# Designed miniproteins, single chains, continued (5), part 19

Each design is a single chain, and the fold is of that chain. pLDDT is the mean over its residues in the fold that is shown.

## One batch from the design tools (miniprotein)

Design m16632
Fold by ESMFold2-Fast:
Structure m16632 (fold): chain A 65 residues (1-65)
Amino acid sequence: EPLSPETLRQIALALSQQGDREASQGNYETAAELYEQSSRYAERSGDLELSERNRQKSEEYRQRS
């Protein structure tokens, strides 16, 4: 059951937003994991800009954890 590019991008955005919420609460390890997952879904959707942004956020929050 292949996910459409639109669905993959929506998942990436939802994961990114959840990562932002976790980061705002100081849950940096969880935020990093969510950004990493978001980056992977964004890459699969073809949104390379979103993928790279969330990859960078994941690395940043891993350093804070």
Scores: mean pLDDT 86

Design m16633
Fold by ESMFold2-Fast:
Structure m16633 (fold): chain A 87 residues (1-87)
Amino acid sequence: AEEEEIKEAREDLERVKELVFKSMKEGKLTPSKASAMGILIAEASWLIEQKSSPQDLAEIFRQMSDIAKEEDPELAEFFEEVAEKFE
């Protein structure tokens, strides 16, 4: 159901926020890339509340993966897994 899909998307976004914050605390993500992540997280939150297409969410998570790839490869892999759920 639509309500269940929104709930799952919100739960995935909360896990994303937690892992990004952990990566920042561990000194993996640079301040500039952390800032870019914050913008994409805000955009993903907005897309969820607007009930935008799953494809739009998948694209945002793939962008997050590309940003994280060099500094935190494990975080980048997690973003790819999340993106696949929405494709």
Scores: mean pLDDT 79

Design m16634
Fold by ESMFold2-Fast:
Structure m16634 (fold): chain A 56 residues (1-56)
Amino acid sequence: VPPPAPLTPEQRKLAEGIGLVLDGIGDIFEAELQGKSDEKGREILEKGRALLEEVE
């Protein structure tokens, strides 16, 4: 495979899903440390998980 080869659609989807899950977890964890409820972080996490399920 050539060095500048772009990610396949499936690889991009998997990477996006993983990124969203990590982002959501981090956001929720940060909100928890601040004693706040983070609906945005929860939504991001859920979207990431749904994306990962779709590629399975």
Scores: mean pLDDT 71

Design m16635
Fold by ESMFold2-Fast:
Structure m16635 (fold): chain A 55 residues (1-55)
Amino acid sequence: MSLEEEVEKVERMTRGGREGNAAIAGVAPRPLTDEDRENIRKAVELQREIDAAEA
């Protein structure tokens, strides 16, 4: 699976989680910011490096 596919999956899951939590709390969901997306990308890249180093 490509880095871009993994980042997109995490972004989708994060957005869905925010929407679900917002619905339960009765508030508007917080959208993903560019900083959120950058942090997700860095986290996915770091996880892939860890997995490669430990394999």
Scores: mean pLDDT 76

Design m16636
Fold by ESMFold2-Fast:
Structure m16636 (fold): chain A 79 residues (1-79)
Amino acid sequence: ELERLLEEIRRLAARVAALAEQLGRPDVAEQVRRDAEETVRLLRELAKTRPLEEVIRLAREVAERLRGLAAQLEAELAA
């Protein structure tokens, strides 16, 4: 479950970054890519010391936020 969520986070971050670049915001795209890699690293480290259920919950929250951001950028691109 955790690895699947980490891959989902990476896929969503890549989508957000691509949308940001299409909107003329390569600075935002770069920030999103950096933040996603750091988040994945931190979640893997956290899984070594915290209950797995807690780490999975955090990973789901991150994925949810990225989905929301992608939707916002898609709406902006459509305007």
Scores: mean pLDDT 83

Design m16637
Fold by ESMFold2-Fast:
Structure m16637 (fold): chain A 77 residues (1-77)
Amino acid sequence: MKEKLEVALRAVREVAEIPGVGPEALEYFAKALEALLKGDEEKAQEYLERALSLLPPAAAERAREIFEETKEELEKL
């Protein structure tokens, strides 16, 4: 439980450091990770796509990579 939360928080911080990420996109990204932690993969993808739609192409690509890496790390825990 605690380890999964730490992994998710690290991902949110990494996305916050990407140039062009505003608060609305970051909020949806955090909701995507919350849904992922609850096991709701469909809802996680919906929130992720919403977050990515608010980002410049380069920022969206990096945020997607961080999400995929975070998902893989969470599956190992």
Scores: mean pLDDT 82

Design m16638
Fold by ESMFold2-Fast:
Structure m16638 (fold): chain A 87 residues (1-87)
Amino acid sequence: LAREGGLLAMLGGVEAAKAGKGAAEATGGALAGIGGYISVELGAPREVAGRAAEGGGEAARRGGLAAGSERGKRLGELGRELGRAAA
């Protein structure tokens, strides 16, 4: 859950960044999602990785909305929900 949430948050942030030039929120979401994903790989507690994925997913969702990227918004939403479930 945390790993999948972090990956989806990262992908959502990337899609939002592709759609909107200068989408700082999308970039932040992608980085936070990568942090969650890597945290799981490096053995961080699932609760910590889950919270990182939730935050990254929310940032990617907002970035996708601002950039007009439905795919970015949807992937961010999924990453946020999976991150919450992992906490």
Scores: mean pLDDT 67

Design m16639
Fold by ESMFold2-Fast:
Structure m16639 (fold): chain A 81 residues (1-81)
Amino acid sequence: NRKRISELVSRTVGLILRAMAYAEEGNTAETERSLEEAIRTLEEELKLSTGDSKKDTQRLIERLRRKLEEIRAGADPLAVM
């Protein structure tokens, strides 16, 4: 469903921007929470995606998961984001 995918994309973008803002403020805990929510939203988007769109969504999920793991391992959120 194109409209639902668009709504999920908008939500994901908002969550990523929130994570970036918290990273700039040095708020590690909120950066992690925002990234976790973005990943969950992308996983819902992935269920509705096909072809190239599905690949792009999978790549973004993997990229955000790597960022989250680095932050959890003690990396500076600003350096990772």
Scores: mean pLDDT 85

Design m16640
Fold by ESMFold2-Fast:
Structure m16640 (fold): chain A 90 residues (1-90)
Amino acid sequence: TEEVEKRYREELEPLQKELEEFDTLDPLEKVRLFARAVVTQIRLRNEVTPLTPEEEKKLEEQIERLQEELAEELGVPLELVRREFERARA
């Protein structure tokens, strides 16, 4: 529990530091950083509490909505956002 929480913080700390400079990034770099942050949080969460098939489907739907919202907010193509999320998962 405490060890898992420490590992969670250690993996997110570099991303949090990059987020401090978020407003200085171009739209593509903002998408990349956001994708890495979201994917890392999901991966670490799933390591602690594995998702059921129903929860996994619901999470995928939430990620799709988040991707659409990011594309609209930053004025970038949705396909670009989806590509960066796939890259972050690799």
Scores: mean pLDDT 75

Design m16641
Fold by ESMFold2-Fast:
Structure m16641 (fold): chain A 68 residues (1-68)
Amino acid sequence: MQQTSQRIRQRYQQSRDRYPDVIDDMRRLTGRDSSGIGAGLLIHMYGDQGLQRVRDLNQQLRDRQQLS
């Protein structure tokens, strides 16, 4: 359990180092720290495809907030 959690955190940190703005946007827009970890792992696993998906989701979240 501890080794798995540590590897997840390491991969999240690597994604955050490369794309801090995108990950921070996800956390801010959802209000959940876990969404940032999920975004970082998605980027790590799927590269450019994961990055684009996170950006698209962030844009959708902003658009929904503007409807309020």
Scores: mean pLDDT 75

Design m16642
Fold by ESMFold2-Fast:
Structure m16642 (fold): chain A 81 residues (1-81)
Amino acid sequence: MLAAEEEALAALEPAAEERRDAPDKVAARRELFREFAALFAARLSPEERAALVALLRRERPGIDNPSTREYADILLEVLEA
């Protein structure tokens, strides 16, 4: 049932909102991104993972934006696990 699936997503939203209200919301956001990165990595084939790892390792030194570089580091860590 779509309603049951929407209810499951709504239950996840209060937990995310509780994390957002936490004093250390930046750490909570990084942890959440790591979880999303793991989910994304699980959707890739082994060949796609290897190609993306190679791309990220090559491109990482050229990333001048600190936030983008940090997200690239988290994604790379998850993909290399």
Scores: mean pLDDT 67

Design m16643
Fold by ESMFold2-Fast:
Order: structure tokens, then sequence, then C-alpha cells
Structure m16643 (fold): chain A 61 residues (1-61)
């Protein structure tokens, strides 16, 4: 399960590497908080909507 705190850490890494924008990171974090957490699969599917591949996402999870 990906908590809001785990998502924030992953999203910070993705922004730092230029894979998503800070605005996209805020939007994704909001969705995780509103859901009360996501499964790793759901979080990965959410990241794919923003152009982050499974291989890229797995490095931060």
Amino acid sequence: MVSAEQAERALTGLVTRGLITPEQAEEIAREVIEAGGLSRKEFQELLEKYGVSRAQASRYL
C-alpha cells in the first residue's frame, strides 16, 4: 500500500528527475490523500497517466 507520505517521497524524486512537473505531483498527491492511500498497482497506473512508465515508477516504490 502506498500511503500519502510514501507518495510524497516518490513524487519528490520524480520531480527532481524531471519526469513530472511540481503541479502534476500536487495533483497526484491530492488523489492519494483523497483515496486514503493506493495500492502499488493503482499508484503506478496513476503515474502512467502522467507519462511515468512502470520501470521508472518501480525505482521509487
Scores: mean pLDDT 80

Design m16644
Fold by ESMFold2-Fast:
Structure m16644 (fold): chain A 82 residues (1-82)
Amino acid sequence: GSFRELVERVIREGLELGEKALKAKKEGDEEKLKELKFEFEILEGLLGILLGVSKLIGDEETAKLAEEGLKRLEELRKELEG
């Protein structure tokens, strides 16, 4: 797949993990919430690295996609942190 497809996949998986973590928070499943938050943080970190790579190689479209994805993940993280 293309580099853009990798970024799109990381965004999709990060959003899915964030939503699963919010559900675990709502259900009071502290153990599952902790596990999902850890996995979510790894994908948020990876997306930050991919943004840096996009900028380094001059892929402005993929960089914009990664920036927009990071903003969406940041909103989910804030909701998870309360």
Scores: mean pLDDT 88

Design m16645
Fold by ESMFold2-Fast:
Structure m16645 (fold): chain A 97 residues (1-97)
Amino acid sequence: EVEEVLRELLEEARRTDASLEEAERRAREALLALALKAAEIAGAPEEVAREKAEELLEALVEEWMRTLNVSRREAYLMVALAAERQLAANLEKLAAA
């Protein structure tokens, strides 16, 4: 369930000792890494990947702050944690092949 995943991400974000600046940095780096990997696989330009990562980051943060009533720091950490989990899952799939 999407609601359960979001709750787990929020609980982990609240347990994570990170400043707003660190949370934003982690979220930006993780989303960009995902976007660049997806672009590489699809043969798309890096410029498009960077633009889409930035758009997605800001959209998710604003949406979750509004709908979940979380802080900006918590929203950035939730994005970072979700993106970092996806990067780890992608590495496991590549290692298994």
Scores: mean pLDDT 81

Design m16646
Fold by ESMFold2-Fast:
Structure m16646 (fold): chain A 78 residues (1-78)
Amino acid sequence: SLIQQLFSSDPNVVIQSARQIGQIGDPSSVDPMIQFIRQQTDPNVIISIAVAISRNTKLSDDDKQRLGQALQQTIDSL
């Protein structure tokens, strides 16, 4: 599943999966994505996820805010 691919060791698979989940705009994917973001140590992966989320038109403003906070907190912890 796309959620399982978020935990791949391949950054390209991770970016593709995050982008696809973002495009679908499924609210049930937000919490798994936040958990995934908090585990990231590669700034390039975090930036790629941020770009994919920012381009999404299906996610609610509240979901984008929660994801944005997780991204910022993770970058600040690196």
Scores: mean pLDDT 71

Design m16647
Fold by ESMFold2-Fast:
Structure m16647 (fold): chain A 68 residues (1-68)
Amino acid sequence: LSEAQKEELRALLKRLGLSDEQAEAAIALVERGASPDDILTRLVTEYDVVLSNEQARELAALLERLLA
């Protein structure tokens, strides 16, 4: 990810209510090549992230755009 893409992702994650630690975990998962589905699953199961269905779709859309 470029620095601008990391900042865009961080900004969205913060708006969705994630902590700085949870946001950095998500960025690290993207940089390791995790799929959008794996990232969402790991954030919920390993990092105790709670997202509505709407928030999860918004995050998935950004992840798909950044990973293309």
Scores: mean pLDDT 82

Design m16648
Fold by ESMFold2-Fast:
Structure m16648 (fold): chain A 60 residues (1-60)
Amino acid sequence: SEILRQAALLAGLTGVVLVFSSEEDKKYWLPKIQAELAKAKEVSAEQRELAERVLRILEE
């Protein structure tokens, strides 16, 4: 589904953002990733766990 594809892309992109973006950019992306996860009804356990792991890192 489109939602699953977007969730997978966001999970991948968050890894890149952690390397190249400022602290402000991380805080900007955090709520967007949370919103996509909340909307995604067809997300694999692995993709969800990866995204949630990145969210935990950004929150710390």
Scores: mean pLDDT 58

Design m16649
Fold by ESMFold2-Fast:
Structure m16649 (fold): chain A 62 residues (1-62)
Amino acid sequence: MPSLAELQARRDALAAQIDALTAQMQTANREERRKLIFEEAGLTLQYMKTYIEIRVLQQKEE
């Protein structure tokens, strides 16, 4: 099981990648934007999974 610090590092890395894609989408044409949207969706799913794992570990603070 990954540590809380490892999960936080993964979350931060994924957030940076999502931000970079969002910036690219602002200057992309219609076809490029469609491809970037699918790429961002994949990264967002990984981000949400990592976020849930962090929340589960924090819930075990008893």
Scores: mean pLDDT 80

Design m16650
Fold by ESMFold2-Fast:
Structure m16650 (fold): chain A 87 residues (1-87)
Amino acid sequence: MLSPEEQKLLQSHENLLAVLAKSSLEERRLYLDILAAELKQRYPEKAEEIDALRAEALANIDDLAALSAVVGRMTELALEALREQQA
């Protein structure tokens, strides 16, 4: 079963995807920068992987499907880090 923290992370992911779909390219870049900074503060051990995914997301900023897939991988990385901290 998913923990409340895992459920909140997944809900935040769905909310972010909905916002990105309605956002300009400039706003998408801003939201990705905020997401990457927040994740690196919470999971500094994953900073290199987060930066790589942020770069991949920025490369796909105008392709919503590809962007959404990369953001999904960032969320999965955060879930893995959260589970490691709870173990």
Scores: mean pLDDT 84

Design m16651
Fold by ESMFold2-Fast:
Structure m16651 (fold): chain A 85 residues (1-85)
Amino acid sequence: SIEENAEKTIKQAEELLAWIDANRDSYTKEQLEEMVKGLKYAIDLLKHILKEYGDKLSEELVKKMEEIIKKLEEKLAELEAEIAA
């Protein structure tokens, strides 16, 4: 279902953030660029789900998606700044 897909996507995004944080200092620039690609994909996917199906999701789930999108965007900005340095 749409709700199950949204929940799975949130969990995958949380796992991506945890994975990035766990090994951040050991990554090469190439690995950081792949993380940036992953973050951009996750952000776009979550925003697409929210835009197309937000009205079919619980208010609690919509809020969780908005919160995880914000965390992904903050992490993306951090990694892009690190790559640019």
Scores: mean pLDDT 83

Design m16652
Fold by ESMFold2-Fast:
Structure m16652 (fold): chain A 71 residues (1-71)
Amino acid sequence: MEEAEIAISQASADFYKKAKPTLGSETASKIAVKAANEGLKKADELSPEEAAKLTKETGEKLAKEELAKKA
């Protein structure tokens, strides 16, 4: 559990760093937090590696959906 939380936090931080230049700090932060929360909901069911992957994929999906809705 704790290792999965650390992996999720790192994946969320990595996503924020990548997304910040494109989305801006506020939007990137909101998406990173949402992605981390989705990872944390599944943390008890997933390995740390799987939880980190879910967090990254969720962040990327939400970022693409947000950019599409803004248009």
Scores: mean pLDDT 79

Design m16653
Fold by ESMFold2-Fast:
Order: sequence, then C-alpha cells, then structure tokens
Structure m16653 (fold): chain A 100 residues (1-100)
Amino acid sequence: STATSSPREELELLLRIGAAEVKELARQGDIEGAIEAVRNLRRQLVAAMRRHGFPEEAIAEVEALLEALEKELRTASPEEAIALVDRTVAEIEAILRRHA
C-alpha cells in the first residue's frame, strides 16, 4: 500500500493483484491453487473494506461473489476460469465504485 492512495484505489489495486494471481494459477491448470488464491483475496479484501469503513452490505456482496467464484472454479477449464475471474473482478469494481 502507498500513503497517497485513496481507499478505493488501494482496494482496486489489491483486487487486480489477487485476480492476476488467480488467473496465472488457472492458466497453469492449478485449480486448487487458484481457489486458495481466491480465498486469500477474499480475506484481504474483506479486512481492507472493514478498515476503510465500507458498509457491511457491500462487504457481504463482495464475499458472495468470491464464494461463487470458488465454486465455479472447481469445474472450470483454464479458459473458463480466466473469464470467470474477469467477470467477478468487474462486478466487485462496480460495488467498490458505488460505495467509495
């Protein structure tokens, strides 16, 4: 994190870094690693959102999207997994913009 970033910018950066890790593991065919990376991203995003005073409703929406992604990744091909991650990132970015 940088001292000059807004809360939204820090969360968007965390989301993009975490999503890149999930997509890389999925490209390698490491679906279990990709699922663990989603779990790590969920923990980090939820903790950061709470620290920055986001509403619990917004946090619950983000948690639900990442839990859905974990389930979908279990049966996804690497190509499907990348598309699922990109869709989930876009939905989370929209939530962060609405509440920031």
Scores: mean pLDDT 84

Design m16654
Fold by ESMFold2-Fast:
Structure m16654 (fold): chain A 92 residues (1-92)
Amino acid sequence: NSAEEIKEELSKKYSKEVADYFADRVKIEGLNLEKARERKEVVEYTAEKLREIGLSLSEDGEPTLNVDALERLASKDPSLLPLLERRKAELA
């Protein structure tokens, strides 16, 4: 499965926690391959932004990033607004 390939890539490039977060989101949301690739981009971008501001994903792969944290990031970088909207939709 290409989703397993994406998980392996994320594990090598970032961490096992990031890869597990991606895998859990794919499983929970029932994403097809095309949507799984889009999710990978979101996860990668989030992981890189968390690294930049000194935050990290939890040991179990869950981001410590809540809506308030994303709003703070988006105020510094408006390109994060689509991620904020997606996160709000996921929590709705």
Scores: mean pLDDT 60

Design m16655
Fold by ESMFold2-Fast:
Structure m16655 (fold): chain A 71 residues (1-71)
Amino acid sequence: MEELEKEAIEEAKREAERAKQYGPVTSLDEQIAELERRLELAKKFGDEETVKSYEQALENLRARKAAEEAA
């Protein structure tokens, strides 16, 4: 955490891990539906940062679902 490059990598890694952590105990379909609902609420409140975060998380979850289906 003391190196500038390591901080940037850790920050990106944390965001990716948050998206992955929404998967182990529920179906990916349910998590995708839940995030879509939250995304609609964030858009209604005009929370630009949350909207971007949820859109990225949805894309990652959909990609993960495709990988799990292939496994």
Scores: mean pLDDT 69

Design m16656
Fold by ESMFold2-Fast:
Structure m16656 (fold): chain A 94 residues (1-94)
Amino acid sequence: MSPMELLEEGIEALEEGRFAEAVGLFVEAYRASTDPELQRLALAMLHAVNALVRGDFEEARAILEELRRFGEEHPEYRELVERFVRVVERLLAE
């Protein structure tokens, strides 16, 4: 799997409530990538999920704000970022 495909699979795992699998997929995306921007994205997604699992909703929201800015600065990742943010926002509303 490409690093981008690993991030997409991680978001799908989150949508299904499989938090541990999502974390593992984001870690694999980070390790598999040689692109510093994708590594930053994967790490931020990993930190957001860990904050969510810990119940640190303020930290999770702060990371989502950082991710929205990242997507604006990196249009190639915008759709992926928007999908991730929508999933985590729904989980925060539960």
Scores: mean pLDDT 86

Design m16657
Fold by ESMFold2-Fast:
Structure m16657 (fold): chain A 84 residues (1-84)
Amino acid sequence: MIKEYSKPLPELSPEELLEAARETLRYMKENNLPLEDIRAAVEAFLRHVRTLPPEEQRALVEAVLETLRELGLEEEARYLEELW
């Protein structure tokens, strides 16, 4: 398994986190990556969101939900809604 290290990116601003999430999801969709990998990316995003102030969490989750729906990933959008 490829081991994930977050130490080089210890703190992401809400804007940086949102852009990274959107770009990652677009890349995964364009390259037809497995839905399981997309869900793993959604879970990783949500873990980062939960470290932010509550007022910022909702806006970020809603923006990513919109991105998932724009990409036709409606089931993955529902998955994020259920986890959050």
Scores: mean pLDDT 75

Design m16658
Fold by ESMFold2-Fast:
Structure m16658 (fold): chain A 75 residues (1-75)
Amino acid sequence: EEKKKKVEELKKKAESYRNLIDALRGMADDAERTAARNTPEQREVALQGIRDLRSGADEAENKAKKYEEEAKKLS
């Protein structure tokens, strides 16, 4: 029972990070589409924010994989 509860907690943490990845990548995609309709100057300002969002998503993916692997080892 304790082991199963631990697996569920790890899966919830991984799911939270997966949801964060989807949100960050979605925001980056939306910002990129919006920037494409703006002037080149306005787009350049948006590009830094887009890079930060995509970098954050990559970090969240690494954390999600870590929790998923821990849950798998306990299963």
Scores: mean pLDDT 83

Design m16659
Fold by ESMFold2-Fast:
Structure m16659 (fold): chain A 68 residues (1-68)
Amino acid sequence: SREQILQQLYDILVQAFRLQRQYDATGDQAARDQADALLDQAVRLWEDHQIPGDDFQAAYARAQADVA
């Protein structure tokens, strides 16, 4: 369902932003590389399932806020 896809998108973005924060705090390049890979995965999920841009932006903003 769309709800399951949006939840999966949110979960991927949360993981990506957590790793990005780890990189910001520690300089761990492996964390940055993993974050970039997860962001690429999120974009592929967006494209493959033709997620509306507003839904993608909402998930992105929520994940970013929840990690901050």
Scores: mean pLDDT 88

Design m16660
Fold by ESMFold2-Fast:
Structure m16660 (fold): chain A 70 residues (1-70)
Amino acid sequence: SKLEEMIELAAEGVTDIAALLDKDKDGIIRASDLTPAMRELLNPENRESLSYEELRERYRAILREELEKL
């Protein structure tokens, strides 16, 4: 569906941003690499690190939940 296509495009955008924030370029995003807003949204559990895949899936889940509220 078009909705799923939009969610996928947004999730890809988050992965691209994660790659820019990943100072070590090891495919792992550390809590210190995230902005405060991104930590609240994508890492509320305060995990020490997240993979790009985990970050993408977390953002995808948030987008679906928010769109269901509209």
Scores: mean pLDDT 74

Design m16661
Fold by ESMFold2-Fast:
Structure m16661 (fold): chain A 97 residues (1-97)
Amino acid sequence: MLEEKLKKAEELSKSDNAEERRKAVFTLGEIIVEAKVLDLELPKDLQLKVVEIVKNILEKETDPEVVSDAIKFLINLINESDSPEVVKAAVEALLKA
């Protein structure tokens, strides 16, 4: 289930439509929220993949609303993650925004 949402978010992140790329960020947020609701610890590799998708969005993104949503997502992930590697990756992604 979570892996299917991750795949869908990655596909949406590559869209030529800004609304679909924004939906990608929202879908990644749903993955984090769903894991918390189910009291599941997300694997570090899954969290790193989430950061990589958002980083790839930010590297090419020109739509200010998508950029804003992606930045907010990374800040929230930094506050919520207990993994130093995930926090480092998220900070590096923000520096490219």
Scores: mean pLDDT 79

Design m16662
Fold by ESMFold2-Fast:
Structure m16662 (fold): chain A 70 residues (1-70)
Amino acid sequence: SLSAAELAAARAIKANARALMASGRITKRDLVEVLGLSEATADAVLARFDRDGDGYLDVDEALALISLLP
């Protein structure tokens, strides 16, 4: 299940999916500045869903997060 922070991030990513997916990656800056999420929320999402530890969400990781929305 998703935490409240992860739900907020998943909803924001889904609402902006086409633009974010076209870039091929979602950075912490995108989560905070483009999607309007708090830095703490961005850090929590990256800590769980950035499986490669590269500091951003790729398309597959973002789609996995969105798929967990109710």
Scores: mean pLDDT 76

Design m16663
Fold by ESMFold2-Fast:
Structure m16663 (fold): chain A 90 residues (1-90)
Amino acid sequence: SLEEEAQRLFAEARALAEADDSPEALGRAAELHGEALALRLSEYDPEAAERMRALARRAGAALAAGDWDAAAAYDAELRRLGEEAAAKIL
């Protein structure tokens, strides 16, 4: 199921972040976490899901580049989109 796949991506992101604190590993972990959040919404709101994936990629790239402020801004927008999309399903 999509939820099982999302849980696997969350677990992979957590394992990466716990094992390696390099900018590249943290960037990859952020991208996987955002992908998992997007996947949960993909059948309900595919447009929001794709926007979240784009933000996850940007957050990951910012972290890999050492730009923590930009990464935090992208992550905040991703979380906001996910929360708004989830609220519409209920």
Scores: mean pLDDT 83

Design m16664
Fold by ESMFold2-Fast:
Structure m16664 (fold): chain A 77 residues (1-77)
Amino acid sequence: MQSREEVFREADALFHGLAAALKTYEELGGEELPSSVGLRIVFEAAEEGARVAVETDYEAGERKARETAERLLEEER
């Protein structure tokens, strides 16, 4: 089984985390959000099933946003 539902569920979680991080940045008001951000979400059919990869052109910004999103999710949990 390709676990397509699990892949999409993971993507939904990432999108939720990103939205929460954006909200935090808005609250902080001290950090400037990137004006132009490229997000690539690719679904690749592989022998082991479907794969979801998130790729950005701003690796540093993405890493920081991811850490912020994870922190928000942990605080909510």
Scores: mean pLDDT 56

Design m16665
Fold by ESMFold2-Fast:
Structure m16665 (fold): chain A 75 residues (1-75)
Amino acid sequence: SMEEERRKALEEFEKAYKEVLDAILNGAPVDELRKAVEKFREAVEKLEKAGVPTWLLDYYRRLLEGFEAELAERE
């Protein structure tokens, strides 16, 4: 159901968000950070498909941009 898809998308988002933060805060290798940012991007795309409100998607997209900028600085 759409409700189950939304719950799974939120769970994947929370996990991906934590993985990116852990990679950044613990100074993980660039390859690990890249994979974490990619998972986070995929999680945001799934949330968009699941019908999360636009204001919340805009917030998450801004977080993604910040994570991509951090990755670029470390490359």
Scores: mean pLDDT 84

Design m16666
Fold by ESMFold2-Fast:
Structure m16666 (fold): chain A 99 residues (1-99)
Amino acid sequence: SVMKEIIFKAIQVLEEGVKRMEESGDYSREVAEEEAQKLVDVILEEAKKHNVTLSKDQVRAIIGAVLTYARLFMPEHLDWINEVLSIAEKLLVEELEKK
């Protein structure tokens, strides 16, 4: 499933982002925006690799799945992760509306 591959890649990038933030101690909005852009880039790259155009509902499903993963396995960083995912959802929706 293309959606499963996109979700798994998004989770991997988020986990790497959380590790960077733990190492730096910088959970600022500026860093959240940088990590959100990395999530947007990987989601769009995986969609393009599979020759699919994501709908808004699919974007919401991806972000929702990643957030559910974070609630279960990274609850201590949930406020910051929620900010990252909220920015990523907004950027993905804006990118889809440009076409």
Scores: mean pLDDT 88

Design m16667
Fold by ESMFold2-Fast:
Structure m16667 (fold): chain A 74 residues (1-74)
Amino acid sequence: LAEREAELLAIFRAEAPKVLAYLKKTKDLELLEETIRRLRGLADLAEAAGLLETAAALRALAAEIEKLKEELLK
C-alpha cells in the first residue's frame, strides 16, 4: 500500500500543476468550488487514514485553487 501511495502521490504532484493551469484557463467558478470541496474532503479522509503527505498535497492544491477563485471574483 505504501509503495502504491508513493506512486500515486508522484503522479498527483506531476498532474496537479496541469490541472491548476486548466482551471485558470476555463474560469469556471462552479468547477473551481466543486474541485476545492472534493480536494478538502479527500485530504480529511487521507489524514484520518494516516496518509499525511497526501493530505498535505491535497490541501495545498485546494488552497491554490481557492486563491485562483478569489482572483477571478475581483
Scores: mean pLDDT 78

